# Designs tried in a protein design run: designed miniproteins, single chains, continued (5). Part 83

Each design is a single chain, and the fold is of that chain. pLDDT is the mean over its residues in the fold that is shown.

## One batch from the design tools (miniprotein)

Design m18876
Fold by ESMFold2-Fast:
Structure m18876 (fold): chain A 100 residues (1-100)
Amino acid sequence: MIPHIDLSALSEEDKRKVLQQEAGIVHAIFAYEEGRLSGEEFLARVRERAEEIVRILKENGLEETAKQILEILKKLIEEYVSDEALREEAIRYLDELEKE
């Protein structure tokens, strides 16, 4: 499970949006492991959802919170994504987002 990160500084709408994107990434991990998503579809969903999380948090001045969430998502991918090359590509993408 994703550890509790304090999103109380966000509006209820923005908090809901962030949580929906986080849930979408978790869903994409398990859908890929169950054979319901291709690796390309998995990467596309992780990218789209992580970009949205970072956008919302940065617009609210929460750059450190964005880094914390990206670190948690990287750990989930490291733990649950069985394909090494796909895991490495997803983590590399999240590292690139953290540097922006």
Scores: mean pLDDT 84

Design m18877
Fold by ESMFold2-Fast:
Structure m18877 (fold): chain A 74 residues (1-74)
Amino acid sequence: SMEENIKKIEEALKKFKEEVEKLAETLSEDDQKIAKQALEGLEKLVKLMIENKVSAEHVETILKWLLKELKKYL
């Protein structure tokens, strides 16, 4: 259902944010501010994906890829 899809996306986003916040704890204060701004931008993008009926599977795949990429630069 659409409601179950939205719930899975929200759970995936919450998990992603928790992992990024943990990584950000090791960064400078300036880099932590950038990380928070990036997370805010991602939340807006995820809302747009929900409105366009993107599947939870695709969103989870994108978030996992982003987390792997962020770990290379953090």
Scores: mean pLDDT 82

Design m18878
Fold by ESMFold2-Fast:
Structure m18878 (fold): chain A 69 residues (1-69)
Amino acid sequence: MKEIKEKQDLVLKYLTPEERARVEELEAQYRKAIAAGDVDKAQSLHAELLAFYDRLLEKAIEEVKKKIE
């Protein structure tokens, strides 16, 4: 999914170890749900990932702004 991957690449530079572990866990759960054919769980996890990345993206944007002259 381009949207999730794009946000992931941008925010990875600003993730704490705990945030990185959470992203990896959510990604693994999402892949497992897709493999099991659990569409409802996959959709819920997808929405959770997008919301999580949106919060991380806001953090990354603020950090980038601080580094721009």
Scores: mean pLDDT 72

Design m18879
Fold by ESMFold2-Fast:
Structure m18879 (fold): chain A 100 residues (1-100)
Amino acid sequence: SEKELERIIKNLEAQKETVEELFGDENDPLIEEFLKNIDRAIEAIRNKDIKELEKVREEFEKLRKEIERRYGGTAKGEMLSRMADGVIEQLEKAIKLLKE
């Protein structure tokens, strides 16, 4: 439904704000890529572009692995991993809604 898609967009916007607040000033290319892919996800949902959403989901799965590789065992890594998992869940929900 349109309301469910709007809720997913709001959840992704809130996730982006949290990542920017916690890590946005670190000049970390991984954080930059994370934020860029949230923006890509939001735009893909607005455009109802299932193929782009599937690509963005795959990029977040790659980012999740890179977070574990670079920051595994740190508080930053644990927070970013949880955030990435949350974004992936929102993307999977959006894809399912758009396929209905």
Scores: mean pLDDT 89

Design m18880
Fold by ESMFold2-Fast:
Structure m18880 (fold): chain A 67 residues (1-67)
Amino acid sequence: SAPEMSELQKKIKKAIEENPSLEKYGEEAVAEQLPRAEELKDTGGKEDVAELLKEVEELTLERIEKE
């Protein structure tokens, strides 16, 4: 009866699996920034996983440093 894993969580898990360096920021930080990265790339109508992962890392770092 627990909520099913969302599409976002599946993408986060896959991103961390492919790029273990993202684990250091924590799944929560990656989860928070991933939708923002997707929204930014969707503005261009572009679907590129490599670019999304790069943007997730950039946004995650920016958020952490801004704290």
Scores: mean pLDDT 61

Design m18881
Fold by ESMFold2-Fast:
Structure m18881 (fold): chain A 96 residues (1-96)
Amino acid sequence: MLKELEELVRKALAGEVSVEEVEEKAREFLARGEEAREELLRLSIEGIAELRGASLTEEELEELLEIARELERNGYKVTPEQRERHRRILERIEER
């Protein structure tokens, strides 16, 4: 599981797959409801930020993890507020 996501991130860094494919795989792992879901999310988010030429701060990582925890508690019912928060974080990452 973790190795599959890590390999996909490596392929994206080499230009072999799109960032969107990495994001899709990360969402798939999150939907599985596994105990290690937060760990998988953390690694995928860090990898995506690295691909975009940016590094995540601890605050940004925790903010994204909090959104993921909220989604899990609500059965993945994404609210407009959560989408906007996520979008703002990604925009801040892209500006670095």
Scores: mean pLDDT 61

Design m18882
Fold by ESMFold2-Fast:
Structure m18882 (fold): chain A 67 residues (1-67)
Amino acid sequence: LREEGERVRREAIELIKKGVPLKKVLDMIALWGEEQVKRGVPSAEVLRQVREIKKAAEEAAREVERA
């Protein structure tokens, strides 16, 4: 899960840099989290990863806005 979370974090930041709206990126991160829970990954670990990735995406969006 951590390795997958790291990959998703990198992808989310790249999408923000490419101009994808923050809301769409956050929705994609949430959907990925729901899918991990359905696959049997413990919900607490998934929620931690989702929160961290969303925070990174929000920070990246703020940096792009400050251009």
Scores: mean pLDDT 80

Design m18883
Fold by ESMFold2-Fast:
Formats: sequence, structure tokens, C-alpha cells
Structure m18883 (fold): chain A 71 residues (1-71)
Amino acid sequence: ADLPPLEELTPEQLEAWLAERLARATAFAKTLSKEELEKLLEQTKEAAEKAKDPFEKAGLERLAKALEEIL
């Protein structure tokens, strides 16, 4: 689906959308080389540290953890 309007999403819909995005990101990450995965992980951790929104930060930290589990 195209980018959903975040303002209109319920917390339950946001969690479901994030879970689907995490699953897709994980599947994509498995197609990357080890070096590309390590670079993506570093960039994701840096983005999480710079994120000021708690929801965005939590999402990025969850993605970083998933990427570490693939490595």
C-alpha cells in the first residue's frame, strides 16, 4: 500500500504497520551482503540516536536489533 496517513492511524494500526514494515525490512536485509548489512545497521543506530520522536526512536531501535540478529 502507498504511504498511510499517519495522522489518521490508531495506535493498533500503527503497531501493525510498523510490524509489517519491520518484516519487509528484515526480508530485504537478508538479501544484502554482510558488509552492506553492517553499514545499514550502523546507519540505523545513528538515525535512532538522532531521532527526537520517541515512537520513531523505538522503531529504529527495534529495526537495529532485528538487523543484529541477522548478522
Scores: mean pLDDT 73

Design m18884
Fold by ESMFold2-Fast:
Structure m18884 (fold): chain A 74 residues (1-74)
Amino acid sequence: SLREELERVAREAAARGESVTEIANRMAVLARQRFPGQDLRVEVEEVEDEEGRRLWRITLTVGDETFVLELPAP
């Protein structure tokens, strides 16, 4: 599924030490390839979990579909 591919791409990019902007861009490229011609929006937020750990929340909207992915902030 697209969600599984987005998660894989994001995890691999994070493992290489890429920035959250680079990760978000890779996810956007993949989404555009899967849904050409659809409106695409990407939002990146820094959030904190229940234990006080910082996370990056990436929200990708393609047409009517929304994907949310959380990654550890460096």
Scores: mean pLDDT 80

Design m18885
Fold by ESMFold2-Fast:
Structure m18885 (fold): chain A 88 residues (1-88)
Amino acid sequence: SLEEIQKKLEERKKEFDRDVRLALAHITRAVLKSMLKHEKDPEVQKLLEEGIKLVDELIASLRAGAPEEQIDALWKEVLEKVKEILKK
């Protein structure tokens, strides 16, 4: 059935989209960890540590299969924290 094929394709696409988001979260974590190793400003170090904590929460939520609304909210919090860091 074409409808059965479509459902299987949508399931695989959803899995792929989660895998991409998870990979991007891990890359973001690695970048923030690298920045923290080279950072000398205590205020920026604190922002980096907060950013890493938010990314860890995002990774945990992605692995747990949390709702898209929750993932989008956590991703937005990560981006706002990165924005604060980059303004310094």
Scores: mean pLDDT 86

Design m18886
Fold by ESMFold2-Fast:
Structure m18886 (fold): chain A 75 residues (1-75)
Amino acid sequence: MKEELLNKPVGEIVENFDKLSEEEKEFLHEATGGGVLISFEKFLKALEEFKKVYDKIPEHEHAYKLAELLLSYAE
């Protein structure tokens, strides 16, 4: 179900994000840092920035780079 999304590689999750249901998108927003730290709109901006660079970054650094981008939008 929703938790199964977390078993996929970060790049695959981000590439298929637009195909997810609204509930699945919201679940990923909560799972990546909680809605308290960043808005859903900022979460989407972080994913779009990640999509621009992930193919230039080694796979083992994908999770760290996404976390870095998400934290850059934290208040």
Scores: mean pLDDT 69

Design m18887
Fold by ESMFold2-Fast:
Formats: C-alpha cells, structure tokens, sequence
Structure m18887 (fold): chain A 70 residues (1-70)
C-alpha cells in the first residue's frame, strides 16, 4: 500500500541521517529498518516516523509503531 511505501521511505530517510551522523554503514542501517517495517506489518502495525529540525540545527527523530487502520 502507499502507506507502507511512505513508512519505508520515511524510515530510510531517518536511517540515513542517523548513519551519517554516527559513522555507521548506511546500507546495514537501512536493512535493519526494512526488517523493523516487516516485523511491524506481521503484527498488524505500521512504522510512523517524524523528523523535525530544531531552531538550534539539531535533528529530532521519533519512531513509533501504530496499528494499521481496520
């Protein structure tokens, strides 16, 4: 579904930011993100990601698991 595609894209964007800032392997972080999405879907959940840039230039990333609407 488009919601799953949006969830995956948002998590990939957050994962790239996290990996680049922490000197991690981007590919492995994205693979871990994909597994997180797959696990959530198996449980009837969708991963929601909110990325906010604060006035001081810091990036705030919130990740939550929400039930897929019936």
Amino acid sequence: SSELEESRRALHEAGRIHAERNGLDVERVLEAGDRLVETAVRRGHLIRVDITTLPNGKTLIYIESVPIAA
Scores: mean pLDDT 80

Design m18888
Fold by ESMFold2-Fast:
Structure m18888 (fold): chain A 65 residues (1-65)
Amino acid sequence: SSRDQIDQHLDQSRQYLSQGDFDTSINHADQARDISVHDDSLSPTQFTGFNLQVIGIYIDVDIKK
């Protein structure tokens, strides 16, 4: 499901962030965001929850790079 794909990309993004691979981390966060904005089956609450996680990753990359 697209939710499983979003979760997988968020997990990969955090894993690469922990390794200092900021470019790959951002790529996975971007993939998660893209899937969420194109998934019409997500509720507003689910969409907000996923995108808050994406924003958190972007902020963490900006702080750590």
Scores: mean pLDDT 85

Design m18889
Fold by ESMFold2-Fast:
Structure m18889 (fold): chain A 81 residues (1-81)
Amino acid sequence: GPVERHPVIERKLEELRRRLEEVRERLRDDPEKLFEEEVRLGVEEVALAVVGVVSQKEKWSEEEVIEELARILGVDPSTLR
């Protein structure tokens, strides 16, 4: 496509897709908790998409991608390695 994703972003998107499938199966009978978890995962997916585009345009390193994604998601960068 016209935008190539950073390898870290691709890996995290694959992990996120698996987490979403797992959450949907686990919370199938709890629609309120399912909705809350899908919203949280959706925010993470948007953050990954934005950082993916910006990192390609600005030619960020893997560490810069991890640091910015951690800032957006409000998590420790070590959780994204």
Scores: mean pLDDT 76

Design m18890
Fold by ESMFold2-Fast:
Structure m18890 (fold): chain A 54 residues (1-54)
Amino acid sequence: SSSDIQQKKQKLQQLTDSWAQGIAKGSNIPVTDKDYELGRKFAETILELDEKAK
């Protein structure tokens, strides 16, 4: 449903942000575009699995 998609987008953003913050805090190294891309792909995979479970 449209409402469900909207919520998944929010969760994707939260997961990406949390992952990026975790790296920055752990390594004290600036988060790169590559790091954001990897985090985003990871979150997208979780969302794909959720869609598949429906």
Scores: mean pLDDT 68

Design m18891
Fold by ESMFold2-Fast:
Structure m18891 (fold): chain A 70 residues (1-70)
Amino acid sequence: AVEEELIKAAQTELGMSEQAARDLVEGVRRQLGADASDEELKKAFREVMRATLASLPPSRETLRRERERS
């Protein structure tokens, strides 16, 4: 499934937990809307991952801290 592929990519590339990766995929889908194709979801997700890596390659602790801030 596309979502499972993206979750695995986030875990591998960003060092995210499975739950954090799922939350990220859900966020991207919500941003694109229900009409978004699998291709659009993959493209948008890759851009989000690239932006995250370029601006701040956070540790797992940093990612958890940001989530708990909400």
Scores: mean pLDDT 70

Design m18892
Fold by ESMFold2-Fast:
Structure m18892 (fold): chain A 66 residues (1-66)
Amino acid sequence: NEEAKKSAEAAAKMGAAGDAAGAATGSWQFYLLNPENEDAKKGMEAGAAGDAKAAAEYSRKAFLQS
């Protein structure tokens, strides 16, 4: 799914820039489209907790798996 992949990529970039909320939102959108992707779920959880670095790392893993 191209839309899901773009959401994960955007989330990884936002998290790397220190935007934890943006990373959480993008990971959440990817997770809704791919509910079996554990890395997307962890990215959303990390971003929601304010951990932009962890959110970026998990979002990048989700992107690379798709």
Scores: mean pLDDT 76

Design m18893
Fold by ESMFold2-Fast:
Structure m18893 (fold): chain A 64 residues (1-64)
Amino acid sequence: DAVETALSDPEAGAALISKMSPEEARRAAAEVARRAGVNLAVERLKDSDQAGAAAHLAALQAGG
């Protein structure tokens, strides 16, 4: 599945999409964008949680 490949390996996914018909490529690109948006949100939350937790612990140790 080109969409699943693009989410795991964007370079390989792009190569698969480039071999598709224009109709399939457009549909695949739209689905990748939809799922990538969800993945990006999850990654941002993980990064934010890690940074936030570290900052919170540092503040507790330094400020009380």
Scores: mean pLDDT 66

Design m18894
Fold by ESMFold2-Fast:
Structure m18894 (fold): chain A 66 residues (1-66)
Amino acid sequence: LTDEVISALKEYKLPESKTPIVLEALKNFKLSGLDAITAVVEVLRIYGKVDEDDPEHYFLVHFYVK
């Protein structure tokens, strides 16, 4: 899991120091797998944060996981 998150962060040109944010978001959204990791990293790239209680973040994460 952590290695896949680090790989996705590098692919999207984000620092590895953001790994805890991605792991926490995956837990809070109750999502797993590579598609979920990619979706969360994409939202983090666009907004600089990921929040399960934000309707826009929730929508985009679930939209990209399909």
Scores: mean pLDDT 76

Design m18895
Fold by ESMFold2-Fast:
Order: sequence, then structure tokens, then C-alpha cells
Structure m18895 (fold): chain A 65 residues (1-65)
Amino acid sequence: MPVSESKTLPEEVKEKLEAAGIKTIEDLTKYTPYDLQTVLKLPYSPEELLEMQKAALEEAGIPLS
């Protein structure tokens, strides 16, 4: 699922992910919430980023164990 098609991710987060070369929601599985904090450089906590990541993965139907 393309990042641009996510309904759960904020627009600013989508733009930052695409600018960093993260084009699909599947690519988010390669990153921890701490990695995303470093990539996005936005004032989100790791907890908020974890919730966003989980919601986006669930929306895309990607199993996260």
C-alpha cells in the first residue's frame, strides 16, 4: 500500500516519509518508532509514532507481531 493512500497517517507525516524514500506502508515495518522520530524530525513522541505505525499497518492489512 502506498504511503500516499493511507487514511490514518497525517498529511505532514506522509510528505516526510516520501521525502525520506519510504514509499509504501510495508517499508514502515523496517523502522522502529525511534527510527521514525529520527526520519520525520517532527515533534511526535515514540508512543504517538508507534500508534500511527500500527494504525497504518492495520489499514494496509499487514500483520505485525
Scores: mean pLDDT 79

Design m18896
Fold by ESMFold2-Fast:
Structure m18896 (fold): chain A 84 residues (1-84)
Amino acid sequence: MEEAEEYARRAEEAFRRALEAARRAREQGKKEGALEADIEAGIAGIAAGVARLIAEKGGDPESAERMAEVAERSARRAEEAAAA
């Protein structure tokens, strides 16, 4: 459960980063970058939700790790989209 909790926190942090990237892109008037970042934030949010559910139910840490990896990849893509 400790490992699954760590992965859930990582996925949630990635989701937060993706949302912030989308917000920055919108503030800069980057319409395409903002849309791409919003899509990636959605993916990160789903992955974070699944990782949290796994952690709360005492599920498989490997599944939570995969969700953290998905969320982190989406956050990176959102940041890249926002950066142009």
Scores: mean pLDDT 86

Design m18897
Fold by ESMFold2-Fast:
Structure m18897 (fold): chain A 70 residues (1-70)
Amino acid sequence: SAEEEETIQEIEERVTELVDNYEAGKISKEEFISELEKIKEEILSDPRISPERKEELTHRIDDAIEKLKE
C-alpha cells in the first residue's frame, strides 16, 4: 500500500541519515548500533508494515549491526 511504502521510505531515510552521521564522525559506533536497534523495534511494532517486509527490513538491519561489531 502507499502507506506501507511511505513508512518504509521514512525508515530508509532515517537509516541513511544515521549512516551519514556515523561516517562524518558525528555519532559513535555504539550510538549508531543503539539507534539501528531502536529502528528495528519500531519496524517490528508498526502495524502498517507487513510481516514479509518486517522480516526483510530487520534482516538488513541485523546484517548492518553485525558488520559494525566486527
Scores: mean pLDDT 85

Design m18898
Fold by ESMFold2-Fast:
Structure m18898 (fold): chain A 65 residues (1-65)
Amino acid sequence: SAMERQVLLDLARREIMEVGREKGREDLAQEIIAELEARLNQTTDIAEMNQLIREAMQRLKELTA
């Protein structure tokens, strides 16, 4: 549902921004959030949404390592 998508996106946005702030890469965090939001809007499957969130977090982690 749209509400489940919003909750998942809100939680992911918070975590991604926290990592971005810690690494001094808020710019990158915002880009990853924008990409994640666009991808989440293309699916209604909760399992796929969770996978997209994991992929976004992994990408941020690799780019800020």
Scores: mean pLDDT 84

Design m18899
Fold by ESMFold2-Fast:
Structure m18899 (fold): chain A 97 residues (1-97)
Amino acid sequence: MEEARIRELRERLREKAERLGEVSEGGRKMIDELIERAPGEFELALLRALEREEAGETRVLTEEEVEEMLREAGREMGREGEALEKLKELREERAKE
């Protein structure tokens, strides 16, 4: 993908993530790293989270909820395994500091 598109996408994703309201500290850190590594899947996941918020559902996101949103987004894109592999890489790097 074009570098300019990726940069714009990451900026938009960060803005949208801030709109979701209350997110656990762990969830927020995971979100930031996912924006850098899996922007496409995360964009779709955020769109769904915003739609749920507009429908009056909870705005609180835990690490487990973020992972589930990525699974759902990956399934729709036919890339569930790729999204989960990126999530595993993030967890491994976080464990190593």
Scores: mean pLDDT 59

Design m18900
Fold by ESMFold2-Fast:
Structure m18900 (fold): chain A 65 residues (1-65)
Amino acid sequence: SVVGVSEVTLLSDTTARVVLRNRGTEDRTMDGAEVYVGDLVARVPPVTVAAGGEKTVEVTLRPRP
């Protein structure tokens, strides 16, 4: 996939900052992505990332089932 997670930073027990990068030549919307950090998981809301660009979102983490 041309859009992916490039960085994840824990901000608290329940919040992380996720950097998304689009390595493609067209704007793309990422939908349904999940980020796993140790024993925690977060669903990333739909985000449009410009061609060759990056976008940062904050997500809520929950313990893995």
Scores: mean pLDDT 79

Design m18901
Fold by ESMFold2-Fast:
Structure m18901 (fold): chain A 97 residues (1-97)
Amino acid sequence: SREALAKAVIELGSLEVLMTMALLYAPDDVELHIKLAEKAVETARELNMPSDVIQQLEQLLEQLKQAKTSEEVNKVMRELVELLRAEVLRLEAQLQA
């Protein structure tokens, strides 16, 4: 439904903004980054996002948990932000149809 698409845009878009802020203001806070990434996976599941999108988010979360340096954590988080941003833009296009 259109309401479900709007909810997905708002919830995923809000997480993308929070993750971007965490990268800018708390790039060394690994626990915060993992918590935000876990919330993105959970939110995508609750919104019944496509299984391939959920799988990609889960793979990035696993990479984040296995990262050994702040640089690796930030790199994976940037990839997660870009995936969420791309998905939000895709959903917004569906709302404008």
Scores: mean pLDDT 88

Design m18902
Fold by ESMFold2-Fast:
Structure m18902 (fold): chain A 64 residues (1-64)
Amino acid sequence: SPEEGYERFRRKMEEALPATQERLKELRETVPEEELGLAQLLEVADTLDRVYAEVQAERARAEA
């Protein structure tokens, strides 16, 4: 159901957040301030894409 998919996504996001936060800290140390905002947005987008792909893969396995 949509609710089950959303709860799974939420849980996986909570699991992924610490690693993403560490990556964001690394970006603050290595990327110039004028590029930092975009670099941080791309890192967050990458995390969302990975979590979404994991949820979709688990759904496909369960329904196969």
Scores: mean pLDDT 80

Design m18903
Fold by ESMFold2-Fast:
Structure m18903 (fold): chain A 77 residues (1-77)
Amino acid sequence: IDSLIKKAEEAEEKTREVGLEATRFDNELQQQALQSTREEAQKLIVEAASHSVRMLGTIVDNLVLAKEARKKAEELS
C-alpha cells in the first residue's frame, strides 16, 4: 500500500515536471519565431505543434498511472 502511494506521488511529480518543461519549450519557440524569417517561423511553429502533441501524451499517460495507483491503494486499505 505504501509503495503504491509512493508510486502515485512520483508519477504526479513527473507529470508536473513534463508540463513545466513543455511550457518553457513553447515560450522559447514563440520568441524564436518572432525573431526569424517567415519560412523559419513556419518551421518552428510546426515543430512546436508536434512537441505539444508528444508532451500531452506523456502527461496523460502519467496522470492515468497516478490515478490508478491511488485508487488501488484506497481499495486495498
Scores: mean pLDDT 68

Design m18904
Fold by ESMFold2-Fast:
Structure m18904 (fold): chain A 67 residues (1-67)
Amino acid sequence: EDEEIKKELEKLEEEANRLGTLAVLQGHTELVEEMSKVIKDYKDGKISGKEALEKLKELIERLKELL
């Protein structure tokens, strides 16, 4: 369970970093800031891995619609 969530989060973080570079160049900084906050809150233990995974998936989907 935790290992599977961790692997999926690592993949999404990598995808978010890749897309984030393009998003900043196109002026979508608010979504990039929100993704960074989700990752930080997860690493700080403020939210669960499941919660971080759900939020990050939604933000990446939104970002893909804008790119």
Scores: mean pLDDT 79

Design m18905
Fold by ESMFold2-Fast:
Structure m18905 (fold): chain A 92 residues (1-92)
Amino acid sequence: SIEDAVNAAKEAALAGDADAAASAILQAMQLGRDNPEETKKLLIEAAEELAKDPEALRIFAEALRRAASMATAEQGEILREVAEYAERLAEE
């Protein structure tokens, strides 16, 4: 279910839908609440997979920042770290 939510976020980013991607990211964080490090790892992996499509990766980074603003403080910190990583990948 966490993997399904992360995959939904990837598909939304590929479709150009930052809102749908942010919703899926928030769902992944909620489902992975007992193990936030595993959810973080899956989101980093998703960003790396999207690196071949810089436009989708930029939308994914935007979605991560949007999700961070709606998440708990602890979850928001994790999501901002992943967003910063995705933004760096998109510049290369």
Scores: mean pLDDT 87

Design m18906
Fold by ESMFold2-Fast:
Structure m18906 (fold): chain A 108 residues (1-108)
Amino acid sequence: KLDVALALKEAGELDKAEEAFVDIILNSPDPDVRKVAAEELGKLPFSEQAFNALKNVLLNDESPDVREAAAVALSKFNTEEAKKALLEAAKREDDFLVRYRLASAAKS
Protein backbone atom coordinates (compact mmCIF):
# COMPACT_ATOMS: atom_id res chain seq x y z
CA LYS A 1 0.00 0.00 0.00
CA LEU A 2 1.46 3.33 -1.09
CA ASP A 3 -0.30 5.15 1.79
CA VAL A 4 1.36 2.87 4.36
CA ALA A 5 4.81 3.37 2.78
CA LEU A 6 4.34 7.17 2.84
CA ALA A 7 3.17 7.05 6.48
CA LEU A 8 6.24 5.00 7.47
CA LYS A 9 8.48 7.60 5.81
CA GLU A 10 6.74 10.48 7.65
CA ALA A 11 7.16 8.58 10.95
CA GLY A 12 10.93 8.33 10.29
CA GLU A 13 10.83 4.52 9.88
CA LEU A 14 13.03 4.79 6.82
CA ASP A 15 14.07 1.10 6.64
CA LYS A 16 10.42 -0.04 6.67
CA ALA A 17 9.45 2.71 4.21
CA GLU A 18 12.24 1.58 1.85
CA GLU A 19 11.09 -2.07 2.02
CA ALA A 20 7.51 -1.00 1.27
CA PHE A 21 8.51 1.22 -1.69
CA VAL A 22 10.76 -1.55 -3.09
CA ASP A 23 7.84 -4.01 -2.89
CA ILE A 24 5.58 -1.47 -4.66
CA ILE A 25 7.94 -0.72 -7.56
CA LEU A 26 8.52 -4.43 -8.24
CA ASN A 27 4.98 -5.79 -7.68
CA SER A 28 2.28 -3.09 -8.05
CA PRO A 29 0.15 -3.53 -11.21
CA ASP A 30 -0.52 0.26 -11.33
CA PRO A 31 2.24 2.20 -13.16
CA ASP A 32 1.20 5.48 -11.45
CA VAL A 33 1.74 3.84 -8.05
CA ARG A 34 5.11 2.37 -9.18
CA LYS A 35 6.16 5.82 -10.46
CA VAL A 36 5.45 7.49 -7.07
CA ALA A 37 7.27 4.69 -5.21
CA ALA A 38 10.34 5.11 -7.48
CA GLU A 39 10.33 8.89 -6.87
CA GLU A 40 10.10 8.34 -3.09
CA LEU A 41 13.01 5.84 -3.10
CA GLY A 42 15.16 8.60 -4.67
CA LYS A 43 14.45 10.77 -1.60
CA LEU A 44 15.68 8.13 0.88
CA PRO A 45 19.35 7.46 1.78
CA PHE A 46 21.27 5.15 -0.55
CA SER A 47 20.90 1.40 0.02
CA GLU A 48 21.91 -1.56 -2.14
CA GLN A 49 18.34 -2.93 -1.97
CA ALA A 50 16.81 0.32 -3.28
CA PHE A 51 19.58 0.66 -5.90
CA ASN A 52 19.04 -2.89 -7.20
CA ALA A 53 15.25 -2.47 -7.34
CA LEU A 54 15.48 0.90 -9.15
CA LYS A 55 18.04 -0.51 -11.61
CA ASN A 56 15.73 -3.48 -12.33
CA VAL A 57 12.78 -1.11 -12.96
CA LEU A 58 14.94 1.23 -15.11
CA LEU A 59 15.89 -1.65 -17.42
CA ASN A 60 12.66 -3.72 -17.43
CA ASP A 61 9.53 -1.72 -16.54
CA GLU A 62 6.88 -1.54 -19.26
CA SER A 63 6.01 2.10 -18.48
CA PRO A 64 8.36 4.81 -19.84
CA ASP A 65 7.16 7.14 -17.04
CA VAL A 66 8.20 4.55 -14.42
CA ARG A 67 11.60 4.00 -16.11
CA GLU A 68 12.15 7.78 -16.15
CA ALA A 69 11.23 8.06 -12.44
CA ALA A 70 13.72 5.24 -11.67
CA ALA A 71 16.43 7.09 -13.64
CA VAL A 72 15.79 10.33 -11.69
CA ALA A 73 15.85 8.42 -8.38
CA LEU A 74 19.15 6.73 -9.27
CA SER A 75 20.67 10.10 -10.25
CA LYS A 76 19.79 11.45 -6.76
CA PHE A 77 21.94 8.75 -5.11
CA ASN A 78 24.96 10.52 -6.69
CA THR A 79 27.08 7.34 -6.63
CA GLU A 80 29.42 6.06 -9.36
CA GLU A 81 27.47 2.76 -9.44
CA ALA A 82 24.18 4.61 -10.08
CA LYS A 83 25.77 6.73 -12.84
CA LYS A 84 27.12 3.55 -14.48
CA ALA A 85 23.63 1.95 -14.37
CA LEU A 86 22.12 5.02 -16.09
CA LEU A 87 24.76 4.94 -18.85
CA GLU A 88 24.22 1.20 -19.43
CA ALA A 89 20.44 1.78 -19.67
CA ALA A 90 21.05 4.59 -22.19
CA LYS A 91 23.09 2.20 -24.41
CA ARG A 92 20.10 -0.20 -24.55
CA GLU A 93 17.56 2.52 -25.50
CA ASP A 94 16.76 2.93 -29.22
CA ASP A 95 15.02 6.31 -28.89
CA PHE A 96 17.56 9.14 -29.18
CA LEU A 97 15.76 11.57 -26.85
CA VAL A 98 15.19 8.96 -24.11
CA ARG A 99 18.82 7.82 -24.44
CA TYR A 100 20.02 11.44 -24.19
CA ARG A 101 17.86 12.07 -21.11
CA LEU A 102 19.25 8.94 -19.39
CA ALA A 103 22.84 10.02 -20.11
CA SER A 104 22.08 13.54 -18.81
CA ALA A 105 20.56 12.10 -15.60
CA ALA A 106 23.80 10.15 -15.02
CA LYS A 107 25.69 13.48 -14.89
CA SER A 108 23.43 15.09 -12.29
Scores: mean pLDDT 78

Design m18907
Fold by ESMFold2-Fast:
Structure m18907 (fold): chain A 94 residues (1-94)
Amino acid sequence: SLLDTLEALYEEFLAEKDPIKKASLAALIATVTAYEAQERKEPQEVIQELSEIATRASRILRDAEKTGKLSEEQEKELEEIVRRSLEIARELEA
């Protein structure tokens, strides 16, 4: 299921110590959730929120690829992105 896939990715995200891989996992979680919302023809507001979250995660990933680092603020933002993506995914499966 979508939730099973995202829960597995979330466990990998929590365990990941490499900044680039951690940001990649967050971007993947957000992108997969956005894709599923689009496929399910969810309300435009939901699709737009997920698109914005996925874009934010991609920007952080790009910065991590350039610097090899995540700031404390960036790591916190990735945690918020992942948490919100999982919240929405749970609603899609309900």
Scores: mean pLDDT 87

Design m18908
Fold by ESMFold2-Fast:
Structure m18908 (fold): chain A 87 residues (1-87)
Amino acid sequence: SAEEIAQQALEEIEKIVKETKEKLKELVKNGASVEELQKVVDEAFEKIAEITKKYKDYLSEEDVKQILELMAELSRFHMKAIKEIEA
């Protein structure tokens, strides 16, 4: 069903956000540059955009809001990671 396809897309995006946050944590611990953090986040947003595009016809307005919230969460985590490196 369309709802099952949308749920699959949301779960895939949630996994990308979770894995990217873990990568950012390890990069900060290992003394990575701001440029290295940016690259990881850019790759994650590219993957999220491709999933959103692929499933666009199955996503409700509420599903799109959840995707935007997950992207905002990743952006906040990225900004916090940059501050930790620049401190």
Scores: mean pLDDT 89

Design m18909
Fold by ESMFold2-Fast:
Structure m18909 (fold): chain A 100 residues (1-100)
Amino acid sequence: EKAIEELRKKADEAIAGITDPALQAQARSDVEGAIKALEEAKNAPTLEEAKRILSTKVVGHALRLVGLAEEAPSTEEQQLLIDLAKAIIRASTAVDEELK
């Protein structure tokens, strides 16, 4: 399975567990932003630009999910958001390893 496809599946499952509609929408937005940035990195014209996108845009979306976890109404939803952030970082590492 491609790292981006794995991230989409994990995100759909985790986001379904978020009960607050506003929190769910923000989490979905950051996951979609991270996936878009991962695709941009894979299509970047240089290795330097690809790694810049991974270290800034992709990591930025993961950090925003960690911030959203602080506002989560339950420990379960907080853990789902943290697990999504970790999944984004894992996908970023897999994409970085493909950039040769």
Scores: mean pLDDT 83

Design m18910
Fold by ESMFold2-Fast:
Structure m18910 (fold): chain A 71 residues (1-71)
Amino acid sequence: SMMKEMAREVERAAAAVPGVLEARAFATESGHIGLTIVAESEEAARRAEEAARRKAEELGASISVETHVAP
């Protein structure tokens, strides 16, 4: 589906950021994208969130982002 494709693009944008250890995206029934990011540093997490939000805006999708920094 188009929503699943959008979720994959958002996930890929976050995962492409150096220092991102995991990025998982999903599409909700309401047409919203949820994204969880695990990064090695706060800087990597912020860059990944920025990349994901920019990609979501380009695609016209609403997004929620949750970030975690690994020890």
Scores: mean pLDDT 85

Design m18911
Fold by ESMFold2-Fast:
Parts: sequence; structure tokens; C-alpha cells
Structure m18911 (fold): chain A 85 residues (1-85)
Amino acid sequence: KKKEEMTKYVEEVKENVEKMGKENSVEVMKKNFSKEGYETSSKMVEKYEEGKSPEEVSNWMMKEKGESNSHSHVSGVKNVYEKEV
């Protein structure tokens, strides 16, 4: 359930990145997150530009940060985009 929810959040983040454009998306993340959170979000945008699917991005985050930390981070990113859109 948490993995499916996280993949859904990653899909929503990708949609918002495409809607706002990469440059504006990076600026929003930089404004709203700590350095570590900004770096993680910036790498997510980079993975989307490389043509990675939301599932591949979710798997990458879980590998680097663990499931709980990845879920919390993606949830935070989703909430930021909901407030800025």
C-alpha cells in the first residue's frame, strides 16, 4: 500500500513539474526545502528529464533513502506543489 501510494505521489509530482516547467519547479523546491530536500527533489527532476518512469523514480528513492523517508519526502513535495499551483 505505501509503495503504491508513493508511486502515485511521484506521478503527481511529475505532472506538476511538467505543468510548471523544470526551471520553475527547481526554484519552488529550493525555496521550500532544506539543502538535502532540495538536492533530492532536484535529482527527481533530473530523472524525469532522463525519461525515467514514476515507478523507476520511486524505486531509486527507496534504494537511496529507505521507504519511510522516501514516502515522507515525496508527500512533502506533493504538498508544496499543491500550495504553489
Scores: mean pLDDT 69

